# Designed miniproteins, single chains: the designs that were tried, part 37

Each design is a single chain, and the fold is of that chain. pLDDT is the mean over its residues in the fold that is shown.

## One batch from the design tools (miniprotein)

Design m1357
Fold by ESMFold2-Fast:
Structure m1357 (fold): chain A 60 residues (1-60)
Amino acid sequence: MPVDEAEVREALARMAAQVERLRGQREGWSPEETRRRAVEFLVKMGFSREEAEEAAEAAL
């Protein structure tokens, strides 16, 4: 019943995606590369593909 875990997971995913977005701006990556890297990073952290893509698109 803990909806709290899903909300925390979503918040962490968005935070991680935003960190990769900032890193992409610092490194001069294209928006497409930054988005791909954000999804890969989230999947590496144990998030599902759907969660990773949603967070990456939200953070874009």
Scores: mean pLDDT 75

Design m1358
Fold by ESMFold2-Fast:
Structure m1358 (fold): chain A 90 residues (1-90)
Amino acid sequence: MLEEVVEKVKKILEEKKDNIEEALEESIKLLEEAKKKHKDDKELVEGLEEMIKLLEKAKKEKSSVESTINELDLLYELHKILSGEDKYLK
């Protein structure tokens, strides 16, 4: 689930790389909707909230698409480690 959301965000950022502010806002909205849909999944909600904070920071600091995608990938890898990496199949 979190993996699908991360991939969708990365796709939005790559498709709208010439309009990073719009891409970040669209991505934040997608994460907020996912958070509302899965509000009973505490681990997923916490991961989504961290990603929202990352994207909000990227918007404030006017980060590049490449930098934002790299930070998102790192955050997702950290989430996998904390949630038990062996639960995410190869």
Scores: mean pLDDT 75

Design m1359
Fold by ESMFold2-Fast:
Structure m1359 (fold): chain A 58 residues (1-58)
Amino acid sequence: ATLEQAVANAKAYLIKHPERAEELARYLKEQGRLDVIEALLADPSVPEEVKERLRAAL
């Protein structure tokens, strides 16, 4: 998947399951997809509490 599509899919997932952000970030890190995590952290539409959970997995 392209970075754009992967980020869009991750954002859709986090809208449904914001509490699973840390789990998602661990999964993306294991898959070597730090680019997706970086894009989510830079995205102003992602809530700060979700970004905090994403950072907890790094």
Scores: mean pLDDT 84

Design m1360
Fold by ESMFold2-Fast:
Structure m1360 (fold): chain A 97 residues (1-97)
Amino acid sequence: MAGAEADMAANRAQYLRDAAGSFRKAVELALNGGKRSDIASYTVAAAMLLAAAGEPDLAREVIKASEKVENYAKQGKFDEARKIGDEAVARLEAAAA
């Protein structure tokens, strides 16, 4: 195997896993009344990691999912908020596999 290609794939997978972890933290903060600045920080970190992984479409999806999660949580629709957040995280984890 060419070492450079294997290293690039490993780095991409790690960025996707880190993005999933960061976005999961953003979702949990939104559901538990966390600070808006913290939610935004974790969402932006996830989007930047996805961009670094070469996944701009996933970065855009994460930003959109974060807005929907926050809007549903603000309405007290925590089940809908969690579903959207969990589906977005699952897509990132699937892309890392």
Scores: mean pLDDT 82

Design m1361
Fold by ESMFold2-Fast:
Structure m1361 (fold): chain A 87 residues (1-87)
Amino acid sequence: SKEEEGQRLLDEGIRLLQSGTDVEKAVELFGRALSLYDNPFPAQARLIEAFPDRAQEFRDSMRFLTPGSTPGIRDGRERLLDVVRSL
């Protein structure tokens, strides 16, 4: 499914960031992964789990969205990517 592809790309991006190997490729993979989710909250949860020391920044990126809300989803994806770029 699209969601399974999104999870795979997200996990690969997380691995690259954790290894410090290729931040630009990780951001590209996250962008592709986020485009496959109907909403960005599952990706946010996975990123918080992977980077607990930066968790508050990921929470803050989504603070004005509610679970199940469709308005602003594009904004949420871009805000998550901005946090990833700062890692």
Scores: mean pLDDT 73

Design m1362
Fold by ESMFold2-Fast:
Structure m1362 (fold): chain A 70 residues (1-70)
Amino acid sequence: DARNQHMLELIQEFMEIYQENLSIAIEKKDYETVKKIEELMKEGRRAAERGDIQKLEEIVEEMKKLNEEL
């Protein structure tokens, strides 16, 4: 189903941006940003568990904005 495929693509994108952001923040020893990334991960996991595509898209977008600031 297109919806299930879109959700899987979002989860993959979310996991990729999470790993990238976390690696950069740890390398910089920016533990405040690490904590923010972990909070976004927790919210993203909850959105995925609920099947809330809109909320997961918002969290991915927030992670991308954070990546631009790193």
Scores: mean pLDDT 85

Design m1363
Fold by ESMFold2-Fast:
Structure m1363 (fold): chain A 100 residues (1-100)
Amino acid sequence: MNEEKIERIRELYASLPSLSLEEQVERLIEIYQIAENLSEEEARKRLLEESEALRKEFAAATDEDPVAVLDREYAANVASLPNPEGVRWQVTAAKVILEL
């Protein structure tokens, strides 16, 4: 990923805490669009479908609380922020959508 895209992703991500949950979803779609070089329509569809699939897998899989599993995945994803290429944005979106 080029330096301009990395800086834009960091700026967008830094704005998330000041937004509503609905606005955070829209901002994450923009981040995913930049990170994966997708159209807005493709980024929206993929991010939401992958986030929903992740939530369903965590809900179905274990004796463990699915919220706790998702929180660990989210924390690991956030730890990768210094390198946005390593970030699983669908995990961040799943966490935000869970709180809606």
Scores: mean pLDDT 67

Design m1364
Fold by ESMFold2-Fast:
Structure m1364 (fold): chain A 86 residues (1-86)
Amino acid sequence: AVKETLDSLTEEEKQKIIDFLQSKIDEARARGAEPGLIAALEALLNAVKTGQDAVFTGPPLSDEAAVELGRIVLELQKLIDEAKAK
């Protein structure tokens, strides 16, 4: 799924997605977010860079971190959907 979606994007569009995830990781680190949230975001960034499915085995997320991760994933999906579709 991730590979198929990302393979449909231009290099410029992929870079925008990478920059988006990197900014979310940097923001999370700067504010001292849960290690599990940071690990999940890093797994997503690695999946985007490599075209492989995201795999993370980090610590369990709090309800708050899980909600934040879900929100970021929805923002990521919107960016992919907006860039995709030639």
Scores: mean pLDDT 72

Design m1365
Fold by ESMFold2-Fast:
Parts: sequence; structure tokens; C-alpha cells
Structure m1365 (fold): chain A 83 residues (1-83)
Amino acid sequence: MEKARSLMKKGIEALQKGDYEEAAKYFESAVKLKPSARAYLALGIAYYNLGDYEKAIEWFEKALELDPRNLGAKRLLEEVKKK
């Protein structure tokens, strides 16, 4: 639990700095330790910012599978599908 939270925090810090590749690596590690809608959404956002729209779609869809009521994930999925 603690290690996954630490990785999420590092990923968010990397996103804030614009280090999207570093953010994706941290979020991938967090997902492997503890899958969650939040971690899938964050990983999708990192790939979206990297221009990897196919991976962004995959992770946003996984986030919605865990949390179908996540309006943020639904909105981002619609946005990336238009690219």
C-alpha cells in the first residue's frame, strides 16, 4: 500500500514538472503494485501528454471499467478519441 502511494506521489510530481515519461514510469509501477481507477487515469494522462493516444485510450478505458462514474476519465477518453 505505502509503496504504491509513494509511486503515485512521485508520478504526480513528475507530471507537475512536465516530465511525462518519468511520470508514466512511476504510474506504471504503481499500477503493478496496486491497480486502481486513480492509477489508471493518471497513467492515461501521462501517455496523453506524451502523444501516445493509443495507450492513453487503453488506460482511460481501464479506469472506467473500475469506476464507470468517473466523469473525468470519460471526458478524457472522448477527447483522446478525437485525435
Scores: mean pLDDT 83

Design m1366
Fold by ESMFold2-Fast:
Parts: sequence; structure tokens; C-alpha cells
Structure m1366 (fold): chain A 64 residues (1-64)
Amino acid sequence: TLGAAGAAASAAAARAGDGEAASRYGMWNVKHGSPGGGVAGRAGGAGDAEAAEAGIQLMIQESA
């Protein structure tokens, strides 16, 4: 159904967005001469469900 397809696409987008966001945050910290990017890298690698949920919420807000 459309709802199921939308949910799957939303989850995939959230996952991709989470990974990219974590990567960008890591790069930002590295540019400031800080290894703080390690935290972001760990989150991106793990595919954190909590972060994924936040990404899905943001995507819904942007879509709306």
C-alpha cells in the first residue's frame, strides 16, 4: 500500500540522512582541529535507531 511504501522510503531516507549528517558533523569538528568527529562517526556507523527516528520526523516535517 502507499502507506507501507512511504514508510519504507522514509526509513531509508532517514538512515541515509543520518549517515550524511553524522559525516558532515565529523568533518566540521575536524576542520576546527578537533577529533570530535569520532562521536559522529560512531553514530553513523551504528545506524542509531534513535537518530533514525529523529531523521524520519525531520523528513516528515520537510515533506509536509
Scores: mean pLDDT 49

Design m1367
Fold by ESMFold2-Fast:
Structure m1367 (fold): chain A 100 residues (1-100)
Amino acid sequence: SKKEEVKAIVEELIAALEEEAAALKESDPDFAETLNLAIDLLRKLLENLDSLEVEEAIKLLLEFLDKLIAYVEANLKDAAAKARIVALLKEAKARLEELL
């Protein structure tokens, strides 16, 4: 089902972002903390997925991902980490757009 595909995409993204946040903990603890807050928001959206229409949930996720991409590009100084995180977010965004 589309809801199961959305869950899989978001769960895979959360796992990848948790690894990136852990890697940034020593070099950029403030950004790591902000990224963990973004992960918590994704988890809350995932918890509410069953109460939302699939198209509405996807649109909310796409808006959230666009804002997070902009934040990462503006605030993360580590160029390699920035490129990886932006790529992860854009891949999740593209996969979600294909479900509309």
Scores: mean pLDDT 90

Design m1368
Fold by ESMFold2-Fast:
Structure m1368 (fold): chain A 77 residues (1-77)
Amino acid sequence: SKGEEAYEKGIEYAQKALEAAKKGDGEKALEYGQKAVKYGLEAMKEGNVTGGTGAALAGIGAAYEGALKAGKKVEIK
C-alpha cells in the first residue's frame, strides 16, 4: 500500500540520516532526517500511524545529532 511504501522510505531515510550524523555530516543528516519526517507523515496519513511516527522521530533525532556534531550555531542577531 502507499502507507507501507512511505514507511519503508521513511525508515530508509532515517537510517541514512543516522549514518550521516555518525560521520559528522550535519547537512546530510538534516536533509535525510527531513525526508524521513516527510515519508513518516505520509505513512501516518495512509494509516500506518505507529510506523510513520517511529520513522519521523528517528529522522528528527538523527538530524539533531548531526547538527550538534557539525557545530552549527544558530546566531540570533
Scores: mean pLDDT 74

Design m1369
Fold by ESMFold2-Fast:
Structure m1369 (fold): chain A 84 residues (1-84)
Amino acid sequence: SKEEALEELERLLQEASTIPEFAGKVKRLFDLLKKYLETASEEERQALLEMARRVLDTIKNAPRDEALEALDTFQAAVEARLAA
């Protein structure tokens, strides 16, 4: 649901905000994802939640360079959908 997506995004923001390099990227991604949720279908919302959980897991468990690449890739995908 939209509420579940927002809760997961808030968790991403809290976790990543402890790492200065991620804080700005996560905030920008959160703002974009809020816009995405307004136009997303139910199927797209479920896919978005799954992607957000994977990004959170990457931030917590992967090397910093992989985490940054995952954030950039996710942001690009969201921006592409918003542009369509």
Scores: mean pLDDT 72

Design m1370
Fold by ESMFold2-Fast:
Structure m1370 (fold): chain A 81 residues (1-81)
Amino acid sequence: NSKRERAKKLYEEGLKLAVEGDLKEAIKKFEEAAKLAEEAKDYKLLAESYLALGVLYELLGDTKKAEEYLEKSYKAYDKDK
């Protein structure tokens, strides 16, 4: 499987875990998805993964982490062609 396909699968697993309320495991999946998306230069998936991380950290009350990931998400959107 390509790094892009694996990143997409991890992102989908993260969404499922977040909906089920397993925020800690969802964060791990989105972190892995972001890493593989960056390696694959899939900047849309990278931006979406960082956005998910920002939202989850905000829900957990970690405003500093939330802000850092939202900024990374916006920067990744600028690279998406």
Scores: mean pLDDT 87

Design m1371
Fold by ESMFold2-Fast:
Structure m1371 (fold): chain A 75 residues (1-75)
Amino acid sequence: RRELREKAFEAAVEELVKRGVPREVAELAAQAAMADLEGNHETAAMYRARAVDLGASEEEVEEAVRLAKEVIEKV
């Protein structure tokens, strides 16, 4: 559902920002997490690459995506 998807995205971004992730990176990590959960691994990889391009390490992006998945699955 579109409304649940929007709330899941917002919840994941807010949690990541509270943990010190820059908002732009948090938004990309949340998008990657949603794409992975939907089985769209190519789109997820694209969002991960964009987050790395913003200055986050691959390790930081992977941890952010993992946390975003946990938040999204709870919504």
Scores: mean pLDDT 81

Design m1372
Fold by ESMFold2-Fast:
Parts: structure tokens; C-alpha cells; sequence
Structure m1372 (fold): chain A 82 residues (1-82)
């Protein structure tokens, strides 16, 4: 079970890294659409049973993706604002 959780965490980290690299090649408008999608997914997940650890892991993962997307968006907007 701990082995499966470790594998899931490592897979999630790889997905987040790939997602960040993918976002770096997106336009500002495309990243904004990704952010809107993630925000909707997080709201949907939060409507589920918040005491379920699987639901919490899903929310945590989506929030990490959202943070990465917002970070990349902010960096791109600052670059264009200069």
C-alpha cells in the first residue's frame, strides 16, 4: 500500500513537471483556459465528501496544477508587460 502511494506520488510529480513544460509552450489565452478548467474541477471535487482521503489527494493535485498554471501565466504576463 505504501509502495502504491509512493508510485502514485512519483507519477503525480512527473505529470506536474510535464504539465509545467507544456504550459511554457502555450499562449497566455490558452493558459487562462486551463486555469478556468482547473478551478471548475477543484470546485466539483470540493462538493464530494471532504473526509475522503482520495478526494483530498485529488484536490491537492488539482491545486498544485492550478498553482503551476498561475505561476507560468504571471511570468508570461510580466514578460509581455515590460
Amino acid sequence: EEEAERREREAAERVLKTFEDYLKNMSIDEIKKVIEFLEKEIETAKKNDPSDPRVQRTIDFLEKMLEIAKKILDEKEKEKAA
Scores: mean pLDDT 78

Design m1373
Fold by ESMFold2-Fast:
Structure m1373 (fold): chain A 69 residues (1-69)
Amino acid sequence: MEFEKFDKDGDGTLNAEELQEFIKYLKEKGYNPTEEELRDIVFEADTDGDGTLNKEEFEKFIKRIKEKN
């Protein structure tokens, strides 16, 4: 799964650095997340105050990006 490839420490969340690598990967594959989509995902990650993105939030983001093509 895509999430597991970027979850380097295997804790079930993506930290800010892992999230940046994942966004870079999406752009390389031809997905172009809008600034609003990137802001939304960052805002959801910051809701917990730890700056991490869990698997459910990740799947929701991926669904949005793929459906927009």
Scores: mean pLDDT 68

Design m1374
Fold by ESMFold2-Fast:
Structure m1374 (fold): chain A 80 residues (1-80)
Amino acid sequence: VSEEELTAGVLIVGIAVAKILAKKGLLEEAAELLRELAKRAEEEGFDEAAELLREAAKALEEGDVEKALELIDKAIELLR
């Protein structure tokens, strides 16, 4: 497995955890995790995924869980 594939895999797992937190109503924790994952994604060159994760975090901060989950799923799809 390449370093890029390993990094993408770790990001996908982290994003899946954030999705579970959001579904459980832990919106602040989910948003914080998504922002951390977005920073790491940007550092690794996954700029589009990073932007989707930042938008998802903002949606959670505004209480728009449905929009956040849609953006999270798009970010996971880009990292596959």
Scores: mean pLDDT 82

Design m1375
Fold by ESMFold2-Fast:
Structure m1375 (fold): chain A 89 residues (1-89)
Amino acid sequence: FLEDYLKGQIAFSQGKYDEAIKYYEKALEKSVENPNPFFTYHAYYNLGLAYYKQGKYDEAIKWFEKALKYNPKDERVKQLLEEARKKKA
């Protein structure tokens, strides 16, 4: 999990959003039965951001909604969700 998550972060910082998505998805796959809530939230959030940066707003919305269910008080995710929905419309 942590290794794949960190590889995703490095790819994201380099603008390699396809690579970042791949690694974040691998991180989540390794945590299916007993996920760490902190890392699961961040993986959802960063998947949403990576799709958002690619202009894939449907996917971004999906992952931001999953992140928000993990942390319902996250104003940052709420704002990004609203922006992604506006971009899709």
Scores: mean pLDDT 77

Design m1376
Fold by ESMFold2-Fast:
Structure m1376 (fold): chain A 104 residues (1-104)
Amino acid sequence: GAEELAKKALELGKKALKLATDPGVKKAAQTAVETAKAVLEDPAPSVPRATGLALAGIGAAFQGELLYKKAKTEEDKEAAKLAKEAGELAMKAGVLGMREGAAA
């Protein structure tokens, strides 16, 4: 469910943050980590909250993809890839949590 996706997003985001040397990659990874934590704190968010979390997650994913293409080191390339994956999972977790909450 949403919790499992958010936990995986948090794991990947933390790995990205440890590997990243580029400030932009660190920021994208940090956004993914914070979004994943927000989903874990409120796994069944309201529609406005879920929308905000989804936008934050997709924003982190977009920045991760952009920085992956611009990365000069293998560490930053891997970190950007992990930040993208974490952002995508955090977005999916927020949306799924809203749907699971609505079904209850």
Scores: mean pLDDT 81

Design m1377
Fold by ESMFold2-Fast:
Structure m1377 (fold): chain A 107 residues (1-107)
Amino acid sequence: KEEEILQKIAELTRIGSAADNAISNLEQGKIDEAVKEIKDLIEKEKKEKSASEEELKRLEEILKLVENKDIKGLREILAESLREIAEYHNEKAKNNLLEMAKKILEK
């Protein structure tokens, strides 16, 4: 049970980090870099077999949003990953993660 929770948090953290990095690269006009970083991450996760099918599907969704320059869609994925991670934390950490998600969507 605890191992499954830690695995889920790790998966959500990778998804959130991928979306956050993609947003940063797109805001800097580094579209090709954003595409490459997501593709490299997907290939790495497939090679290491560390990612679930759901994680890989969400990373592929991030790739499509990056290719379409959809920063709003990427922010929605990042905010959702933070909200899901918040469910596994104590009340104080949960409130901090939910506040971060709200601030991301206000941009």
Scores: mean pLDDT 81

Design m1378
Fold by ESMFold2-Fast:
Structure m1378 (fold): chain A 55 residues (1-55)
Amino acid sequence: DRSIMLALSRDYGLSLAEIERLQRLSREEQIATLQREKGLSREDAEKAADAIAKL
């Protein structure tokens, strides 16, 4: 869904390539990667992972 991809880019600074890579990971690995690489809180990483799951 393009609207979810645009929201992820706007709210969390994720590129399309980063989103595609994250889609190949488990939910917990997505959360860990978002916290480590993007500096997101657990809460924001969980919200981003939930949005990725809807793609």
Scores: mean pLDDT 82

Design m1379
Fold by ESMFold2-Fast:
Structure m1379 (fold): chain A 55 residues (1-55)
Amino acid sequence: SIEEVKKKYEEELNKLREEIDKAIAQGASPETLRELQKKYDEVLKKYNEEIEKLK
């Protein structure tokens, strides 16, 4: 269902956001931060694609 997809992706995006915030706080390299942001963007893209399929 749409609700199940939303819950799954929102939980994954929230975990990635927390990981990014922790990496920033710990002074991670620019390369590490770019890879984490890229991963977040890819998950967000998949989330949007899955929601479009369920309309």
Scores: mean pLDDT 83

Design m1380
Fold by ESMFold2-Fast:
Structure m1380 (fold): chain A 60 residues (1-60)
Amino acid sequence: SPEEFEALARKIAEELAAQAGATDVRVSVEDGVLHVFVTGPNGAEVARQALERALAEMAA
């Protein structure tokens, strides 16, 4: 479900952001599209990794 997908992506993004020293994480699902925004050190890379990991886990 969109809610489960958002929760999973948020958890992954927050864990990766914490490891990178970034603290501003925003995750939402709108019309089946996952949006991940991370600000701080390596924010774009953290967002990319979180998106890839969440998609892989949902496809399992």
Scores: mean pLDDT 78

Design m1381
Fold by ESMFold2-Fast:
Structure m1381 (fold): chain A 90 residues (1-90)
Amino acid sequence: MKEELLKLIDNAIKLVKELAEETDPFRQEVLRALLDMQLYLASKIAEKEGLTEVAELLREARDVLANTSDPKEGAEKAIELLEKAKEILK
């Protein structure tokens, strides 16, 4: 399960990097929706596994992406949170 969670976080980081470089508003909305779903699922898996700190970091990353209007600023903060979650899983 930790391996699956790590893969979900790695994929989320890739999507966040794509969002940071995306200039089309429609594609930004699609990427935000995909990220929201993936981070939600990852946080639920982390909660089920008793990885409370990882679950909290994933929820914070989701909140940052949802509530930051600048995609680049939101992406930078989200990547930092996701990398911290990844480090805990090692």
Scores: mean pLDDT 82

Design m1382
Fold by ESMFold2-Fast:
Structure m1382 (fold): chain A 68 residues (1-68)
Amino acid sequence: GGAAAGAAGRAGAAAGAAKGNDPQGSGTVMLMEAKDAGGDAGARAAAQAGVNGEDASTVANHMEKGSA
């Protein structure tokens, strides 16, 4: 419930942060973290929410909890 709105906001925040720190590395690190910790579920949740894996772990947690 409400995952699209929440994911969009966080995707924007993650993109902004990446731009400030490292637009190349930030997204990759998040995707790797999700795979290493949760595996493919994290990566898939990110894709479903329309996130490029920049915040896969957080997106996976959001989906799992059902929190917006």
Scores: mean pLDDT 48

Design m1383
Fold by ESMFold2-Fast:
Structure m1383 (fold): chain A 75 residues (1-75)
Amino acid sequence: HPLLVLSREEIVEILEKLGFSKETAQRVADLLLEDPTISARELAERTGLTVSQAQRALFAVYSEATKKILEKKKE
């Protein structure tokens, strides 16, 4: 799964840059690593985020994972 190219710490840093607290970022990172296919709705329900915030978090993390994969493929 593309998400698994990121460590827990990298996911937390990505989310903190989006303005999430460290505690929320850690919760989201743990949930994503347990189930990389988790929906934005389920993520929101489990973290207390809105669905829109959960979607933003998912897209940001997947974008960074994709960028790392593309950088390695180009090299």
Scores: mean pLDDT 79

Design m1384
Fold by ESMFold2-Fast:
Structure m1384 (fold): chain A 59 residues (1-59)
Amino acid sequence: MTVEEILKELRERVRELLREGASPQDIIRTVSEFLDKLPPSSEDTHRLGEAVNEAVREA
């Protein structure tokens, strides 16, 4: 799975959770699970944060 595919899946899941009225704890858990799938790098962490912010704003 590519970084782009992981970020797309994260964005969709965060949006679904927000639409379903999930708590911040549920969102944090989901983000943590996706962080485990990404290689440890500053660039990937920045892209992950950006994807989460976009998903939150679009919810």
Scores: mean pLDDT 72

Design m1385
Fold by ESMFold2-Fast:
Structure m1385 (fold): chain A 73 residues (1-73)
Amino acid sequence: SAAELEELIREEERRKEELKREKEELKKKLEELKKENAPEKEIVRVELLIGLYEISISATELVIERMREKLRA
């Protein structure tokens, strides 16, 4: 039903916002590590993790778009 699909969209939107918050915390951590001249390996690990969050956010956005298309059909 439309109501069930709308609830799933709301759940995925909440997950997307949580991923965005976690990514912003990682960006803050990255800037602090750079400021403190942390070892390159630590900086690269955080950058890779940020990249993984960006991929996860993009994938979640695609799922939301697909569900919204089905709701409009």
Scores: mean pLDDT 88

Design m1386
Fold by ESMFold2-Fast:
Structure m1386 (fold): chain A 56 residues (1-56)
Amino acid sequence: QSAEAWYNLGRAYEALGKLDEAVKAYEEALRIKPSFALARDELEKVSVKELANIVK
């Protein structure tokens, strides 16, 4: 129920290479707190990496 907890979970998934799970965790953080700049920035970076992996 904490946006910060979801953000930290997203970072953990990102470190494990689980980009799909990381995206979902960051989206949940932003659902709870839409103004959460850290979660927004990480979601943007992970989305770019996910697209690069698909295109490559």
Scores: mean pLDDT 77

Design m1387
Fold by ESMFold2-Fast:
Structure m1387 (fold): chain A 55 residues (1-55)
Amino acid sequence: MKEERAKKLAEELGERMLEAGVPREKAEEFVKRHSSAEKLEENEELLERLREIEE
């Protein structure tokens, strides 16, 4: 469950990176590295920070 959630958040972060002009290869590499359960908290913090910047 935690791994699945971390993967979903990593994929959302990757999509936000693509919207910001980051190359697809870099976004895909990020998603791969952040898809583990250990990255769940980090992904949640990163997504919150990005939402704060985008508003």
Scores: mean pLDDT 77

Design m1388
Fold by ESMFold2-Fast:
Structure m1388 (fold): chain A 82 residues (1-82)
Amino acid sequence: MTKEEALKKAIELVEQALEALRNGDTPRAAELFEQAAKYAREAGIPEASVLFSTAAFYARERGDLDKAIELAEEALKVLKEH
């Protein structure tokens, strides 16, 4: 997989994760954030990977959806600047 393909997949996955959160599917959103973190790392953007993994943690372990959304949007901004 190229870094460009990994970047595109990370963006698609985080958009799906944010939609899952809006629909109340927190377990699905957390899984999608972890997948986005993996692809962000493969794209060579470890900062975004850490933010997505942290978003998954807040969604899954803390139930803090506002914090999960904030972190995911920050990570998405980092991805789009690359």
Scores: mean pLDDT 84

Design m1389
Fold by ESMFold2-Fast:
Structure m1389 (fold): chain A 63 residues (1-63)
Amino acid sequence: SMARLRALAEKYGVSVQTVQNALQGAQTLLAEGFSEEQVVQLLVASGFSRELAEEIVRLAKES
């Protein structure tokens, strides 16, 4: 939901667009067979905090 994306963006000091792009990327990687831990590591390597990366992966699994 858009409200959930806004809440994450505000909590972690990033733009809503950044969270939305990361969520879409996480969904794609999980669909391609990457593990949750691999997706978290890739998001962290891209500059996300581990905490934000874990929240994004959790949302991606719910989709």
Scores: mean pLDDT 86

Design m1390
Fold by ESMFold2-Fast:
Structure m1390 (fold): chain A 60 residues (1-60)
Amino acid sequence: SLSDKFSAALEALAEWARENGLDADALYRQHYVELLRIAEEAADEEEARRKTREWMESLL
C-alpha cells in the first residue's frame, strides 16, 4: 500500500539522518512532498527505501 511504502521511506530517511548526524524531523518537514512522491512512484517498500536514500545523498 502507499502507507507501507511511505512508512518505508520515512524509516530510510531516519536511518540516513542518524548515519549523517542530521535531524530526521527537520528533514521530514523540509522534504515531505518529495518523500510522498517517492512512495507513490516506488514499486514496493524496498524501492521506496532505496530511492529515499539516493535522493538524500543528492542533497550533499
Scores: mean pLDDT 85

Design m1392
Fold by ESMFold2-Fast:
Structure m1392 (fold): chain A 72 residues (1-72)
Amino acid sequence: SREEALELLEEALELAKKEGNEELVKSIQGAIDSLRQGDVVAALAGLREALELSKNEELKELLERAIQHLRE
């Protein structure tokens, strides 16, 4: 579900902001913006990039769950 993915990504964005990882924040924000525009392909690309940039296991789980909801 797109709405469930957006909720997970908003939580991931807050965690990325708390970490001060500007590149990760940009990748997650870009994915959220793409989803709000209906561009799921661009959103998935941004989320894969965010997943590679993340070293936080909680953040990775949120990103992986969001990807799963978008692939349904």
Scores: mean pLDDT 84

Design m1393
Fold by ESMFold2-Fast:
Structure m1393 (fold): chain A 62 residues (1-62)
Amino acid sequence: SAYDHVLAGQRARAAGDYREALAHYRRALAELRAAGDTEAAAVVERQIALVEEELRAQGLEP
């Protein structure tokens, strides 16, 4: 579920696994968009943007 992907993304991010976190958040976003949950999708989009910035700050491609 989208919720399971959000939790997996949060755990990966807490562990410093930013690419794994992005993969989970992107899956959650796809499911939330398919469900029409615009508010939850916006929250996940902000999390994706933050993780992408974290990767760029490390000199890595998001």
Scores: mean pLDDT 87

